Designed miniproteins, single chains, continued (4). Designs and how they scored, part 59

Each design is a single chain, and the fold is of that chain. pLDDT is the mean over its residues in the fold that is shown.

## One batch from the design tools (miniprotein)

Design m14153
Fold by ESMFold2-Fast:
Structure m14153 (fold): chain A 65 residues (1-65)
Amino acid sequence: MEEVLKEASLSVLEIQAIIAGAEVELKDGKVIITLKNVSEEDRKLLEKAAKELEKVTGLEVEIKE
């Protein structure tokens, strides 16, 4: 169950990042999101999704510009 939630949460964040024009990378046990001309609205949505992922999976999320 935890494993399924972890995979689902990662997939949702990945899809949201791609739609927003961001890049997603898994490195050294953390998720790195690189923003490229992402709107302020999309950035806030990604930050919210990142916070939820951290709560559900315990993975660290880093947002870069």
Scores: mean pLDDT 72

Design m14154
Fold by ESMFold2-Fast:
Structure m14154 (fold): chain A 66 residues (1-66)
Amino acid sequence: MEDNEGRVLRALHDAGGRPLSVRELARLAGVSPGTASRALRRLEAEGLVRRTPDGRYELARAPDAG
């Protein structure tokens, strides 16, 4: 089954890719806010998610997609 990063990604997909706070993602993924924050940092480093100006996270679309 999915690791914490996979659970957080699934939560973002289930929300239709809408920007979500760390707390919202933690609740949807069934993990602690600290775990969600760590997973999101790793996913951001991998280019799979990005932070919004409001401090939420959303799915990153492929750069140079056209």
Scores: mean pLDDT 75

Design m14155
Fold by ESMFold2-Fast:
Structure m14155 (fold): chain A 82 residues (1-82)
Amino acid sequence: SDEEIVKELTEKALEIAKKAAEVLSQPNPSPEELKKILEELEKLIKEIEEELKKIKNEKAKEQLQKLIKDIEELKKKIESKL
């Protein structure tokens, strides 16, 4: 269902965000670890964009569009530390 897709993609985003928070909390965050996280976030954005093409439920579309924006904000925060 559209709701299950939103849930799965949101859970994936939260897992990556948790890893990002852990790396960013270190006194000297590893640039290699941050770059890896950026690659995972970019891959997830592409996965969300592909699912958006298939989703018909308007609320689910809005939730996924917001999720992309939240991921883009996290990417910018990580990039600012490189």
Scores: mean pLDDT 88

Design m14156
Fold by ESMFold2-Fast:
Formats: C-alpha cells, structure tokens, sequence
Structure m14156 (fold): chain A 93 residues (1-93)
C-alpha cells in the first residue's frame, strides 16, 4: 500500500534524525540502535514495492546507512553523520 510505504519512510526519517542527534552527543550505541530501526523500516518498505517499482532512493539510502554503521565501527562519527544526512535527504524527495 502507498500509505504503508509513506508511513514507513516517515518513521525511518524520524529515526535517522534521532541517530544524528545521538552522534552529535557522542552516543555511538544509541545512534546504532536508531540506524538499525530505520534499516528495518526501509527493508519492509522495499518488500512492499515490487522490484520493477522499487525506488532507487530507498536502495541508495540502505547502502549509505550500511556505510554509516561501518564508519561508526571505525570511530569516524563525522563521516557517519554525513552518510545519515545524505540517506535522509534521499528519503525526503
């Protein structure tokens, strides 16, 4: 359903905003939890869209968030924040 997809994207964006705030406070664990929730919400949204209709923005956002998790693991919080902000921008289109 278009409404279900829209709600999942909205919730994912809210989680990414919380992840950015957590990173600004240096809370890597909290940021990781919010990114994890957003990944689940985006994964469900992708399943609700057929492969022929899957938004490239959702796929790109998922890849950016995977890179953000790796950046957190490497201690590069500035890179992680930039990647999360880019993912959020793609989802807001």
Amino acid sequence: SEEEIKELLKKAIEQLEKAIEALEKGNELEAGIYIGIALIQLGVAELLISKEEVSESIKEALELLKEAVLAIQEGNLEKARELIEKAKELLEK
Scores: mean pLDDT 84

Design m14157
Fold by ESMFold2-Fast:
Structure m14157 (fold): chain A 63 residues (1-63)
Amino acid sequence: SEVDELIRKAIEAIEKGDTEEAEKYLVKLVILAPENHELIEAAGRALRNGDYEKAIEYLRKLL
């Protein structure tokens, strides 16, 4: 699905250290999958705190 593809792209961006690109994918995910808002926001907070491992963990729960 488009949602699964965006989740994978967000994880890839985080793994590459491209936090700006990752944030763009998280914004798109909130719009396309509002039912997953809590996990997407948790991933965003972890990302902004520099906790990339936790951000990826939250996003993987959506797959």
Scores: mean pLDDT 86

Design m14158
Fold by ESMFold2-Fast:
Structure m14158 (fold): chain A 69 residues (1-69)
Amino acid sequence: MTNEQGREIHALLEKLTVEQRRELARRFGLPPSLGEDPEKLGAALALKILEGEVTAEEVLAEIRRLLSR
């Protein structure tokens, strides 16, 4: 993950509703309660990307999909 991708994920998470962030958390196998705090959700997603469990591109695509609904 690039620093630019990390910043974009953080900025887009702030644009999601709490309910959309909970859906995002569930999608990536994270506790839905992380959706209440975009900073904590962002950190947990960044860790999964660093561990190779998901890609930054997958996370960004899902956030953009939620925003387009």
Scores: mean pLDDT 83

Design m14159
Fold by ESMFold2-Fast:
Structure m14159 (fold): chain A 61 residues (1-61)
Amino acid sequence: APLLPPGEGVSEEEAAARSARYAAYYNKLKEEDSERYKLAREIADKLREIGDEFEEELKAA
């Protein structure tokens, strides 16, 4: 399954369920395939950083 960021049109419950599934997926990859786990974590970290930058811009406005 693709790693999709939470998007508009998704309920908070669905977003939480997807987040939980991604966490389980990362934990499995961490044990079975460290290289893919590293890549997935880097993508998640970058998406989080972009979100944080956007929040800071909103606070500055």
Scores: mean pLDDT 66

Design m14160
Fold by ESMFold2-Fast:
Structure m14160 (fold): chain A 65 residues (1-65)
Amino acid sequence: AAAAQAERDARNLVLLKYSRKALEKGDDETVEKFNREAARLIAQHPGDLEALEKAMEELLKKLVP
């Protein structure tokens, strides 16, 4: 039963890592755009943390060139 929570916590850590980078490099609009797109990426990559992390890194580069 702890496996689903561990995956959720791991996804949340990836989201927090890149959301924090978006906040430090951009403004409130950048953070809102990142969080909206990141939510879609999480839905598209259930259980694939490596793909999710790469997708979030690419998204950050797109929003904060």
Scores: mean pLDDT 76

Design m14161
Fold by ESMFold2-Fast:
Structure m14161 (fold): chain A 81 residues (1-81)
Amino acid sequence: MEKEKIEKLKKELDELSIQLGKAREAGDEERARELAERILEKARELGVEPAVLASLKRALGLPVEPEEEAAYRELLEEARR
């Protein structure tokens, strides 16, 4: 059951990512933001870590909260050690 749910969420994320790319190429900023927010919501449902969510928000051009930015910074410091 859980495995099927995870596979479905990953499929939805892939489709949303393709749509986001097309919206950005078309210059549809409103559509791009809507799709980016949906991607973030699905990523949260998959249970990704807060630092990874912050990194995803940055990649999607969404505003990052100070707490999320701190978690992302810690992750970067660990990766550079």
Scores: mean pLDDT 72

Design m14162
Fold by ESMFold2-Fast:
Structure m14162 (fold): chain A 107 residues (1-107)
Amino acid sequence: SLKEKTLKLIDEMKAILKEMKTANWEEAKKLFEKLKELLDEIFSLIMAITLQYPEIKKEADELISKLVELSKEMEAAIKAKDLEGLRALSDEMIDELDKLKELVEKI
């Protein structure tokens, strides 16, 4: 189901973010590229889900917008070699993914 695929993808993204917190810069760059690919997939899945369940669309769109914002901030942190900033942003993205997971679990 779309719900099961979305929940698995969220868990995969959370695992990558946790790995990024202990990674060196070269590993963090590779993990971030994987994260961006999964972000594109989650956007497509959430769009499909909100077409079937329009009642969650507003909250889902707000969470997706926050994930996009955090992704851009993480890319900036990587370019700046700001390891502490990258770790803090990884924690914030995990929190937003947990909110998205709770929202998807309600349907």
Scores: mean pLDDT 88

Design m14163
Fold by ESMFold2-Fast:
Parts: C-alpha cells; structure tokens; sequence
Structure m14163 (fold): chain A 74 residues (1-74)
C-alpha cells in the first residue's frame, strides 16, 4: 500500500540521517553531506507517498527530527 511505502521510505531516510550523523562525528564531512542529501530525498518521497494526513504527520515528525539531529552533530 502507499502507506507502507511511505513508512518504508521514512525508515530508510531515518537510517541515512543517522549514518550521516556518525560520519560527521568521525570527521567525514563529504560522506556525511552525501548521506544527508539522500535522507532528504527519501523523506520527500515518503511525504509524496503518504496517503493521508495522519501518515504524513508521522513521516514529517520522524524524518525531520532525524535530519535535524544529524545536522546538530557538527
């Protein structure tokens, strides 16, 4: 379903955001930027795939929080 697709994309975006955060902590800024951009792309795809407002709100909350945390680690 579209809801399952949105949730899968959101989960993948969150994982990439976490990997970006770890790369930043290790001093690998180039790798971190690449991973962060992929996370943003997947987050946008998740929002487009979300079939209802409830799913969209969950995707926004989860993914934006992860991306913000990644950005805050440098």
Amino acid sequence: SMREKAEELAERAGRLALEAAEALKAGNEEEAEKLAREAEKLAEEALKAAPDEETKEEVVRKVQAAIAEAAALY
Scores: mean pLDDT 78

Design m14164
Fold by ESMFold2-Fast:
Structure m14164 (fold): chain A 110 residues (1-110)
Amino acid sequence: MEPVKTDKRNSVETFEVEGESFDEAAEKALELVRKHFSPEVVEQVRAAIDELKAQAEALGRKITKLKVTVFTNEKGEAAVLVEGYDEDGNLVLQAATKGVPGMAGTAPPP
């Protein structure tokens, strides 16, 4: 990995939420996004969470922690990555909305 200077001033924000259920963690994530980001970002996070929920239900996996990363470029376009973790802290699933180029290679679910 080449050395890159991250200017995390306005381009990348990451936060984590935890709940007793996926729905509680999702609601907390959406509340935080609504407080700190534009409505367009809220819609992208919601779409990623909806995708993650559908996949988790299909796999029979429980997700209790969500990690949300928001990338905003100079064009005003936001890319959102949502990562779901189980009770043991293992990454179960991730969903990206029109994601950052490094996320474009995210494999579809099995």
Scores: mean pLDDT 71

Design m14165
Fold by ESMFold2-Fast:
Structure m14165 (fold): chain A 75 residues (1-75)
Amino acid sequence: GSDAVGLIEKAIEIAKRAVELARAGRGLEAEVEAGIAAILVGVARVAFPDEIDEALLAEAEAAIREAEAAARAAR
């Protein structure tokens, strides 16, 4: 895998954890984890623009949006 793929896969993992935190009523922690996931996607896009897997990026963006929505609902 490329460095970009590793960063984006980690972002998906963190975003999924953020959804679980939100479901547990830990909305602030979920918000922080969703933010970290978004930063990792941003780093991958800036540092490795020619290595972006578009399908994996779309999965990460969807997971981050779900995490952000879940975190807001848990506040």
Scores: mean pLDDT 86

Design m14166
Fold by ESMFold2-Fast:
Structure m14166 (fold): chain A 114 residues (1-114)
Amino acid sequence: MEEKKKEARNLIKEGYRALQEGKYDEAVELFKKALELNPDDVEAHFLLMQAYLKLGKYEEAVEAARRALAINPDDARAHVLLGEAYKKLGKEEEAQAAFDRAIALGDTSARSLR
């Protein structure tokens, strides 16, 4: 089991490099593989959500955000990205609720994204 967690961590590192290089499709595939090995990795769900947002796949970004928040409901960063995805989908009420939650959790940067 430790070997699978190490492999998942290496896949996350590769996916993060792909994100930084603008290789968003590669990043998505690497983060998905990492989550197959460690499904409860909050950071992998968060990074997958960022990759989907960069690709304009806003519905998939919402799904990734919800999975991250099911594991850690108080992740202010995940609420910010959930709000951004809802805003892009034209769901202004859900977007505002997500940004308000992020602000309540201490992320005041979400205020500018409403």
Scores: mean pLDDT 83

Design m14167
Fold by ESMFold2-Fast:
Structure m14167 (fold): chain A 73 residues (1-73)
Amino acid sequence: SDIEQAIKLLEQAIEAVKQGDYDKAISLLQQALSVAPPEARPYIVKAIHAVAQGDKEKAIKYAEKAIEILKSL
């Protein structure tokens, strides 16, 4: 399902952020954005912006919020 795929991509993006692989994190977040339902998309966009700014803490928080929203659907 689109929800399960989006969650998996977001979890992989969080791991990439933790490892400092920001290029991989952005790629995974963009993939998650392409499959995610509209409810999660604003938080995925915020996570992408946080990665682009080098804000690891905010990137993880926004990606985790997107996962919470997806799990509530």
Scores: mean pLDDT 90

Design m14168
Fold by ESMFold2-Fast:
Order: structure tokens, then C-alpha cells, then sequence
Structure m14168 (fold): chain A 92 residues (1-92)
């Protein structure tokens, strides 16, 4: 029920980012997750990984770990990607 996630699904990336930043400031893991998704879709894999790591620190979830692993693969950090995929499997 994240407003930012709904905006992201509508392709409204800048509006989604703004609302996600507000959600993240309130300590909502969903806000950090949406920021990670926006940056991932924009090809900024380093920022995507940064925000996704903040999301898992608040609320670990398999979907967040899987996306974080994909971000690290895009960065060529294969060992970190495998580590996060394993954590995703352990939560399933």
C-alpha cells in the first residue's frame, strides 16, 4: 500500500522518487525499496544497491534481497550477488 510504489507502477519515476524519499525519512522500508527500484530502472545500480541495503536493514524480504543481488550482478560484484541470493532463499 505504498503510494510511491503505485506511482512507480504508473511510470511516474520522479513523483515516485519524491514520495519514496518522504516514506524513507519516516523509516518505512517500502520507501527505500521504491528508491532502489527507481535507480535500478534508471541504470544507477550503485545507488540502487545503497537504498536496497537500507531497506533490508529495516525489514528483510526475499524480493528486496533478489533485487539487491541483481544490482550487484550489474556492478560485476558476483560474490555479493550470490550472498544476497542465498539470504533470499533462506527467507523463502
Amino acid sequence: TSEAYQLLKEGKYEEAKKIAEEEAKKGDAAGYFVLGLVYYKQGDYEKAAEYLEKAIKIKPHPEIYKLLAEAYKKLGKYEKAEEYLKKAEELE
Scores: mean pLDDT 85

Design m14169
Fold by ESMFold2-Fast:
Structure m14169 (fold): chain A 58 residues (1-58)
Amino acid sequence: MKAVMLKDYYPTTKDEIYLPKGTVVEVLEEVDEDRVKVRIVATGIEAIVPKKYLKIIS
C-alpha cells in the first residue's frame, strides 16, 4: 500500500529519519496505534513515521 508524506517529518528518536513532504512510501506494517513502518520507494530505506503524516494513495 502506497502513501505520501503530507508534511516534513524530522527525526525525534534514533529509530527515525528525516522525510520531506511529498515523499512516496510503501506501508509495510503497523508498529503501534500512532506509527507505521514504511519503505521509501526512491531509496529503499525503511523508517517509522506517525500515521497522521501519511495520506494513502493506493
Scores: mean pLDDT 78

Design m14170
Fold by ESMFold2-Fast:
Structure m14170 (fold): chain A 56 residues (1-56)
Amino acid sequence: MEDIPLTPEQLAQLQELQKETDARMAEAFAAGDLEGAFAIGEEAQRRVQEIVAEAE
């Protein structure tokens, strides 16, 4: 009854990506660069999809 779609390695990659993305977005927001923050979020979302696709 439990589905684990990600491996521990992929989960670690996602955690690292999230940490990096949060730091970069916080920096962009502090600079008032909303477009940059949005672009960082889009890139992170794409990378998440790539990592999840590897778990497929």
Scores: mean pLDDT 75

Design m14171
Fold by ESMFold2-Fast:
Structure m14171 (fold): chain A 113 residues (1-113)
Amino acid sequence: QLQVQISGPGLVKAGETLTLTMTASGSGVSGIRWVRQAPGKERETVAAAAPDGAAVHPSLKGRFTVSASGNTATLTISSAKPEDTGVYYAEAVSDSGRPEDVAFSQGTTVTVS
């Protein structure tokens, strides 16, 4: 059974760098997606990575970097801004090809002060 966890700091100062790491277990991973929910807004995809490529939302290029290797993925936010505050989620898709083998992490609250 696919499981996903996020680790990383909850608080960061404006202008500093934060790193969130996702680890998947119980299955191999065919793709990952980083999702953010800013206060009072809907969830949005900020970055995605799969074996054939990685993409960061166009408005976040240069500050956000994503990488993936095996069952781990890292989201790095450089020059943190108050606008980066929100609840971050990682979604992983199993390499099994089964629609039920998708997992979300628990939300991780990031606060930029």
Scores: mean pLDDT 80

Design m14172
Fold by ESMFold2-Fast:
Structure m14172 (fold): chain A 89 residues (1-89)
Amino acid sequence: MSEEEEKRILGEAFYKLLKENEEFWRKVTEQSSEAGEEMKESLEAIEKALAVDPERALEFSYNTYVYLQSRYSEMRDFINEQLEKELKK
């Protein structure tokens, strides 16, 4: 698997997590309303990118995932656990 392919797979999983996982949103907003607002803005940006270039949008989704983990380090383990669950679906 290429590095670009791995980034797209993880980016797609993160996009699905943001789009469809209500439990993820409940826990994020419970932990930090600021994180919830920034993740909502990130979802809107990813969806806008998907309308232009789906492959590049998934790489952007991956970069957003990496950024949000770094910014909200207290939620890193939770974010990673939820992403792993999306990858197993």
Scores: mean pLDDT 81

Design m14173
Fold by ESMFold2-Fast:
Structure m14173 (fold): chain A 63 residues (1-63)
Amino acid sequence: DFEAFAERILARTDSPLIKEGVREGLKRAKELYEKGASKSEATAVFIGLVLRGIGDWLDEELL
């Protein structure tokens, strides 16, 4: 339910920066999973890119 988790985050945020992080994370994680990466590895990449998007959003809010 990797995609379902991404959809829940996208539904709960209006920030374009967070949405972009989630979309990019989902795309990269799917690519890794299709290439034979583990579910844990794909999930770690997804979470990392989501956190990056949140960090970018936080930097904009603090500026």
Scores: mean pLDDT 78

Design m14174
Fold by ESMFold2-Fast:
Structure m14174 (fold): chain A 62 residues (1-62)
Amino acid sequence: SKRLEEVVRRVALERGLESEEELERVLEEAETFLRAFRLEEEDVNLEEVARLAVDIVEIDRL
């Protein structure tokens, strides 16, 4: 959703991830997390989901 995209973009930029490829990876991880646990965007803290997704992308780079 647009709301998830905006939150992901903000959090990723705060963490120094500026490329569109990295932003797309973070968004994909966030969407995968929500889908895997059957969570709706309105029922969760999207800021925390975005931070978790950024952490996953950063770990995958190591």
Scores: mean pLDDT 79

Design m14175
Fold by ESMFold2-Fast:
Structure m14175 (fold): chain A 78 residues (1-78)
Amino acid sequence: LSPEEQALAIAHLEQQIEHLQKLIEEHKDDPEIVKVLQEIIRLYEEAKEAIRANDMERLAEIDRRLQELGDRLAELLA
């Protein structure tokens, strides 16, 4: 990734983190949902670091974990 592409990807992740923080407030009475949302935020922060390092292997690992948590979150919200 170029520095410009890294900046855009990081900005996108920062917007997603803000959205997830709002979802935590909306679902504060559901500890299972809050826990999953907190874990996703943690992985997004790790993804920002991996993007800065241009670490494609780490990004692939994070993406796999995010897919698993996203599926779990969708199940909990259904």
Scores: mean pLDDT 85

Design m14176
Fold by ESMFold2-Fast:
Structure m14176 (fold): chain A 55 residues (1-55)
Amino acid sequence: SIEELEEEAERERREAEEEAARFQETGRREDVLEEAGETVEYLLLLERIRELKKK
């Protein structure tokens, strides 16, 4: 459902932020890429929600 997708998007965003913060503390180079990936995934989920609301 649309509500489930919205909750999923918010959960993924928060979890990605928490993981990125952890990698930032450990000095892992993947922290920057994870932040970028989170943004793209979030935007894709928002677009999917819009398509579902269109119906």
Scores: mean pLDDT 68

Design m14177
Fold by ESMFold2-Fast:
Structure m14177 (fold): chain A 119 residues (1-119)
Amino acid sequence: SLEELIALLEETIARIDETIARLREALEKKDVEGLIKLLREEREWLEGRVRELEELFPDDPLARAVVDLFRGTIEALDEAIAAIEAEPERAAELGEAVITHLEAVRAWLEIALAEARAR
């Protein structure tokens, strides 16, 4: 239902806010292992949300756009994880790039939420 889509978007925004805060803490502590763990947890969570959106809203254009956004985010997370594992000295640079990406995703999700609420 539209109400379920709205709730999922609200939950996703709240989750991204929490993840950004935890990523910033890991960067402050120079905790490379903690940073990689957080990126993997976010990737796994987004994969679950993609599956849920595809099962519950297969024909909704807004849900499809959110799925495409999440898939792009998963790819960016996978690339960041691989790059940090190959060159741990780049963890600060790549962690900041991921935070910037998640902030952009969050802003787009607020637009998607406003569009859903206008239905």
Scores: mean pLDDT 90

Design m14179
Fold by ESMFold2-Fast:
Structure m14179 (fold): chain A 56 residues (1-56)
Amino acid sequence: ESKKLLLEAIGLRLRAIGLEFDAELDPSKKEELLKEAKKLKKEADELFAQADKLEE
C-alpha cells in the first residue's frame, strides 16, 4: 500500500543524505558518493509518485 511506498521512499532519501554527508567528509570519493545519492533520490521520487497515484 501507499504507506509502505512512502516509508521506502523516505528510507532511500535518508540514505542519499547520508551519502552526501560522507561525500563532504571524503573528497576523494565525493563524485562517486554523489552519483549514488542522485540515483537513490531518483528511486525515492519514483516511489513517492507511485504513493501519490494510490492516494493523493
Scores: mean pLDDT 79

Design m14180
Fold by ESMFold2-Fast:
Structure m14180 (fold): chain A 79 residues (1-79)
Amino acid sequence: SNEEKAKELEKKGKEAEKKGDYKTAARYFQQAADLLSHNPKKAAELLGKAVEAALKAGDTQTALELIDRAGELTKKYRE
């Protein structure tokens, strides 16, 4: 399922973070979020992790794109 694939990708992201490979970690967290379009809250949480990893990797452009996307997802929960 997409949920199982997302969980595996999140695990790979955490393993990449432990190794200091923040660029790879950001990519895995982003891919996990992409699989959870039906769960915007969890997707936004994963995008937040991807933003943190992208910033640690020095990838400001990716971080800004992910911040924008996470903001749009969180707006869906604020009425």
Scores: mean pLDDT 83

Design m14181
Fold by ESMFold2-Fast:
Structure m14181 (fold): chain A 63 residues (1-63)
Amino acid sequence: MMAEEERLFDEAIRRIVDELRRQGVPQEEIDRLVEMLRRAWEEARKDPEALRELVEAARRLLE
């Protein structure tokens, strides 16, 4: 989906990945974290309250 919420989540993930690489976290650990965050996103999309919280967190990271 090309929903704004998904776009904000993808942008937040990119910023988190870049920060972790800057801190020297191994790529395998980063990939595992991204996979877990993607699963959490899929679950949050089924719950409107969880989705709103996740979108709010993503906006704070992008500001």
Scores: mean pLDDT 73

Design m14182
Fold by ESMFold2-Fast:
Structure m14182 (fold): chain A 73 residues (1-73)
Amino acid sequence: MLSEEALELEAEAALYVMRGTVYEKMGDYEKAAEAYEEAARKLEEAARISGDERLLEEARALRERARELREKV
């Protein structure tokens, strides 16, 4: 049951990643960073539930991308 919650969080994270890439391509770096940070939070929650270390690696990459974009704000 908790693993199904993790899958839902992963799906939500994917939507935030898509939103972030759209904003990034538009040059809206603040909104892109916010979207990537939300995606990272969802993946961190999913990782806590599922124990999937790969999700933590993805979250880390998204947080780093968000940090780089915030330097452009």
Scores: mean pLDDT 84

Design m14183
Fold by ESMFold2-Fast:
Structure m14183 (fold): chain A 83 residues (1-83)
Amino acid sequence: MEEALKLADEYYERGEFDKAIEIYEGAVQRYPDSAEAWLRLGKVYFEKGEYEKAIEYFQKAIELDPTNEEARKLLEEAQKKLA
C-alpha cells in the first residue's frame, strides 16, 4: 500500500491526475479503512475541479480519522468551491 501511494503521489505531482486516481482508487478498494488513501483520492479530485467527489472522499477520510486536520480543512475548501 505505502509504495502504491508514493507512486500515485508522483503522478499527482506531475499533474498526471488520471494515473494517480487509478492507483489511489485501487488502494481504497484494497484498503477501505485507510484514511490516508481516501484523503489522497479526494485531493486529486479537488485539483481536477470535481469538488462533489472530493467532498465525498474527504468525508470518508474524516470518518476513519476524525483527528486529521488536513482532511477537515480540505473538506471546508471543497465546500466553499460549491457555495
Scores: mean pLDDT 84

Design m14184
Fold by ESMFold2-Fast:
Structure m14184 (fold): chain A 81 residues (1-81)
Amino acid sequence: MKLSDEIIEKVAKETGLSPETVREIIELYFELVDKKGFDVSYEEIAEELRKRGIDVSPETVKKVIDLARKLVLEEQAKLVE
């Protein structure tokens, strides 16, 4: 799935996280979905991120994923001439 850098920067601004951290959260989510199907939990994502030195809560992970999804849908809607 191709995410624009603009979406990542907007999510970072809304959550107060770095764009790099936002990208890592989103990429890990899709990696785990590909490996485990749609039964991946936000708690598992937060645990893997903590092992990588990124201390985020499952609630923060959910907020990042929800905002990224919302912004993708909004960006697609703006492409209507």
Scores: mean pLDDT 75

Design m14185
Fold by ESMFold2-Fast:
Structure m14185 (fold): chain A 108 residues (1-108)
Amino acid sequence: SKVLSRSIAALILMSAGDFERAKELLEEALKEDPDSADAYTAMGRLYLEMGDPEKAKEYAEKALELDPDNAFAYYVLARAYKALGDDALAEQYREKALELDPSLEIKL
């Protein structure tokens, strides 16, 4: 998917600290496919890295509206809740992410 490719490229830009270009790339991806759960998930990851857990939560919740089985969106949501001080919800969503994709554990 072209949108998935842009989302992956945005993750690479985030790892390099280029949050402005990552955001522009994800905004382009969402303009091309506004129903991309992967693009919303990557946007949630971007806002976590930028220190905005409220925005990260909003984007992860939007990803889950589009794809309720998106394991990585649950992981982003768990990290957002942890940053917001809700450890109970953070652990609940972390467990849900690992239930859907056990391979996510090796990324922690």
Scores: mean pLDDT 85

Design m14186
Fold by ESMFold2-Fast:
Structure m14186 (fold): chain A 68 residues (1-68)
Amino acid sequence: KLEELLKKMRELLEQLKKAKTLSEIARILGQIKEVAEQALSLDPNNEEARKILQEAEEVALKKVEELQ
C-alpha cells in the first residue's frame, strides 16, 4: 500500500545519505525512483513522495560532485 512505499522511500533516502561510492549512489537513487514511480501511480499528487524524490536527487548530485 501507499504508506509502505513511502516508508521504503524514506529508508532508501537514509541509505543514500550514507552511500560512499558512485555505484551505491546510482543503485540507491534508482531504487528510490522505482518506488516513487509506484507511489505516484497510486497517488499522483502525493507531496511526500515528490519531496523525497527531489531530496534524493539533490543528495545524489552533491555526493557525486564531492567524489569528482
Scores: mean pLDDT 84

Design m14187
Fold by ESMFold2-Fast:
Structure m14187 (fold): chain A 82 residues (1-82)
Amino acid sequence: MEDLKKARQALLNGDYDTAIEYAEKAIEKDPNNVEAYILLGEAYLRKGDYEKAIEWFRKALEIDPDNPVARRLLELAEEKKK
């Protein structure tokens, strides 16, 4: 959970690369941590890497198909990709 907290803090500070590093560490410790996949997607979305954002949000939905945050962010990323 500490890695996920650090990832969220980095995301809030606009340090997207640090957010990605800590979110990846959170996934390594718990590969079913839906929040970590959402956070990875959000970081890539904010970097403008819509293809990577879509991949991570889809992975979050494989674990939790009804997650409303992941569904909403996936739709947004797909719209941004054009």
Scores: mean pLDDT 85

Design m14188
Fold by ESMFold2-Fast:
Structure m14188 (fold): chain A 97 residues (1-97)
Amino acid sequence: SLLEKAREAHKAGKYDEAIKLYEQAIKENPGTVEEAIALSNLAVAYADKGELDKAREYLDKSQAIIDELERQGRIDDATDAAAHYIKAVVALVEAEK
């Protein structure tokens, strides 16, 4: 999947490649758990680059998708996306140190 390819690029330190792949995953999966996960992972990539304001912006966008999934009763999807969101929050906090 695009998320798997993006994560591999991110782990390899290829942040710009990872960002492009996450952005493509967001564009191809609007309003889904995949979009929320991609937004959270995009926030981590920006945090790793030291772009903390962008990281916060993408976390906020991820939260909005999670809230919409909950509103639609897609609780399993919202819970899965929330787990990735929490990991991204931790990464952002660590990047701020």
Scores: mean pLDDT 86

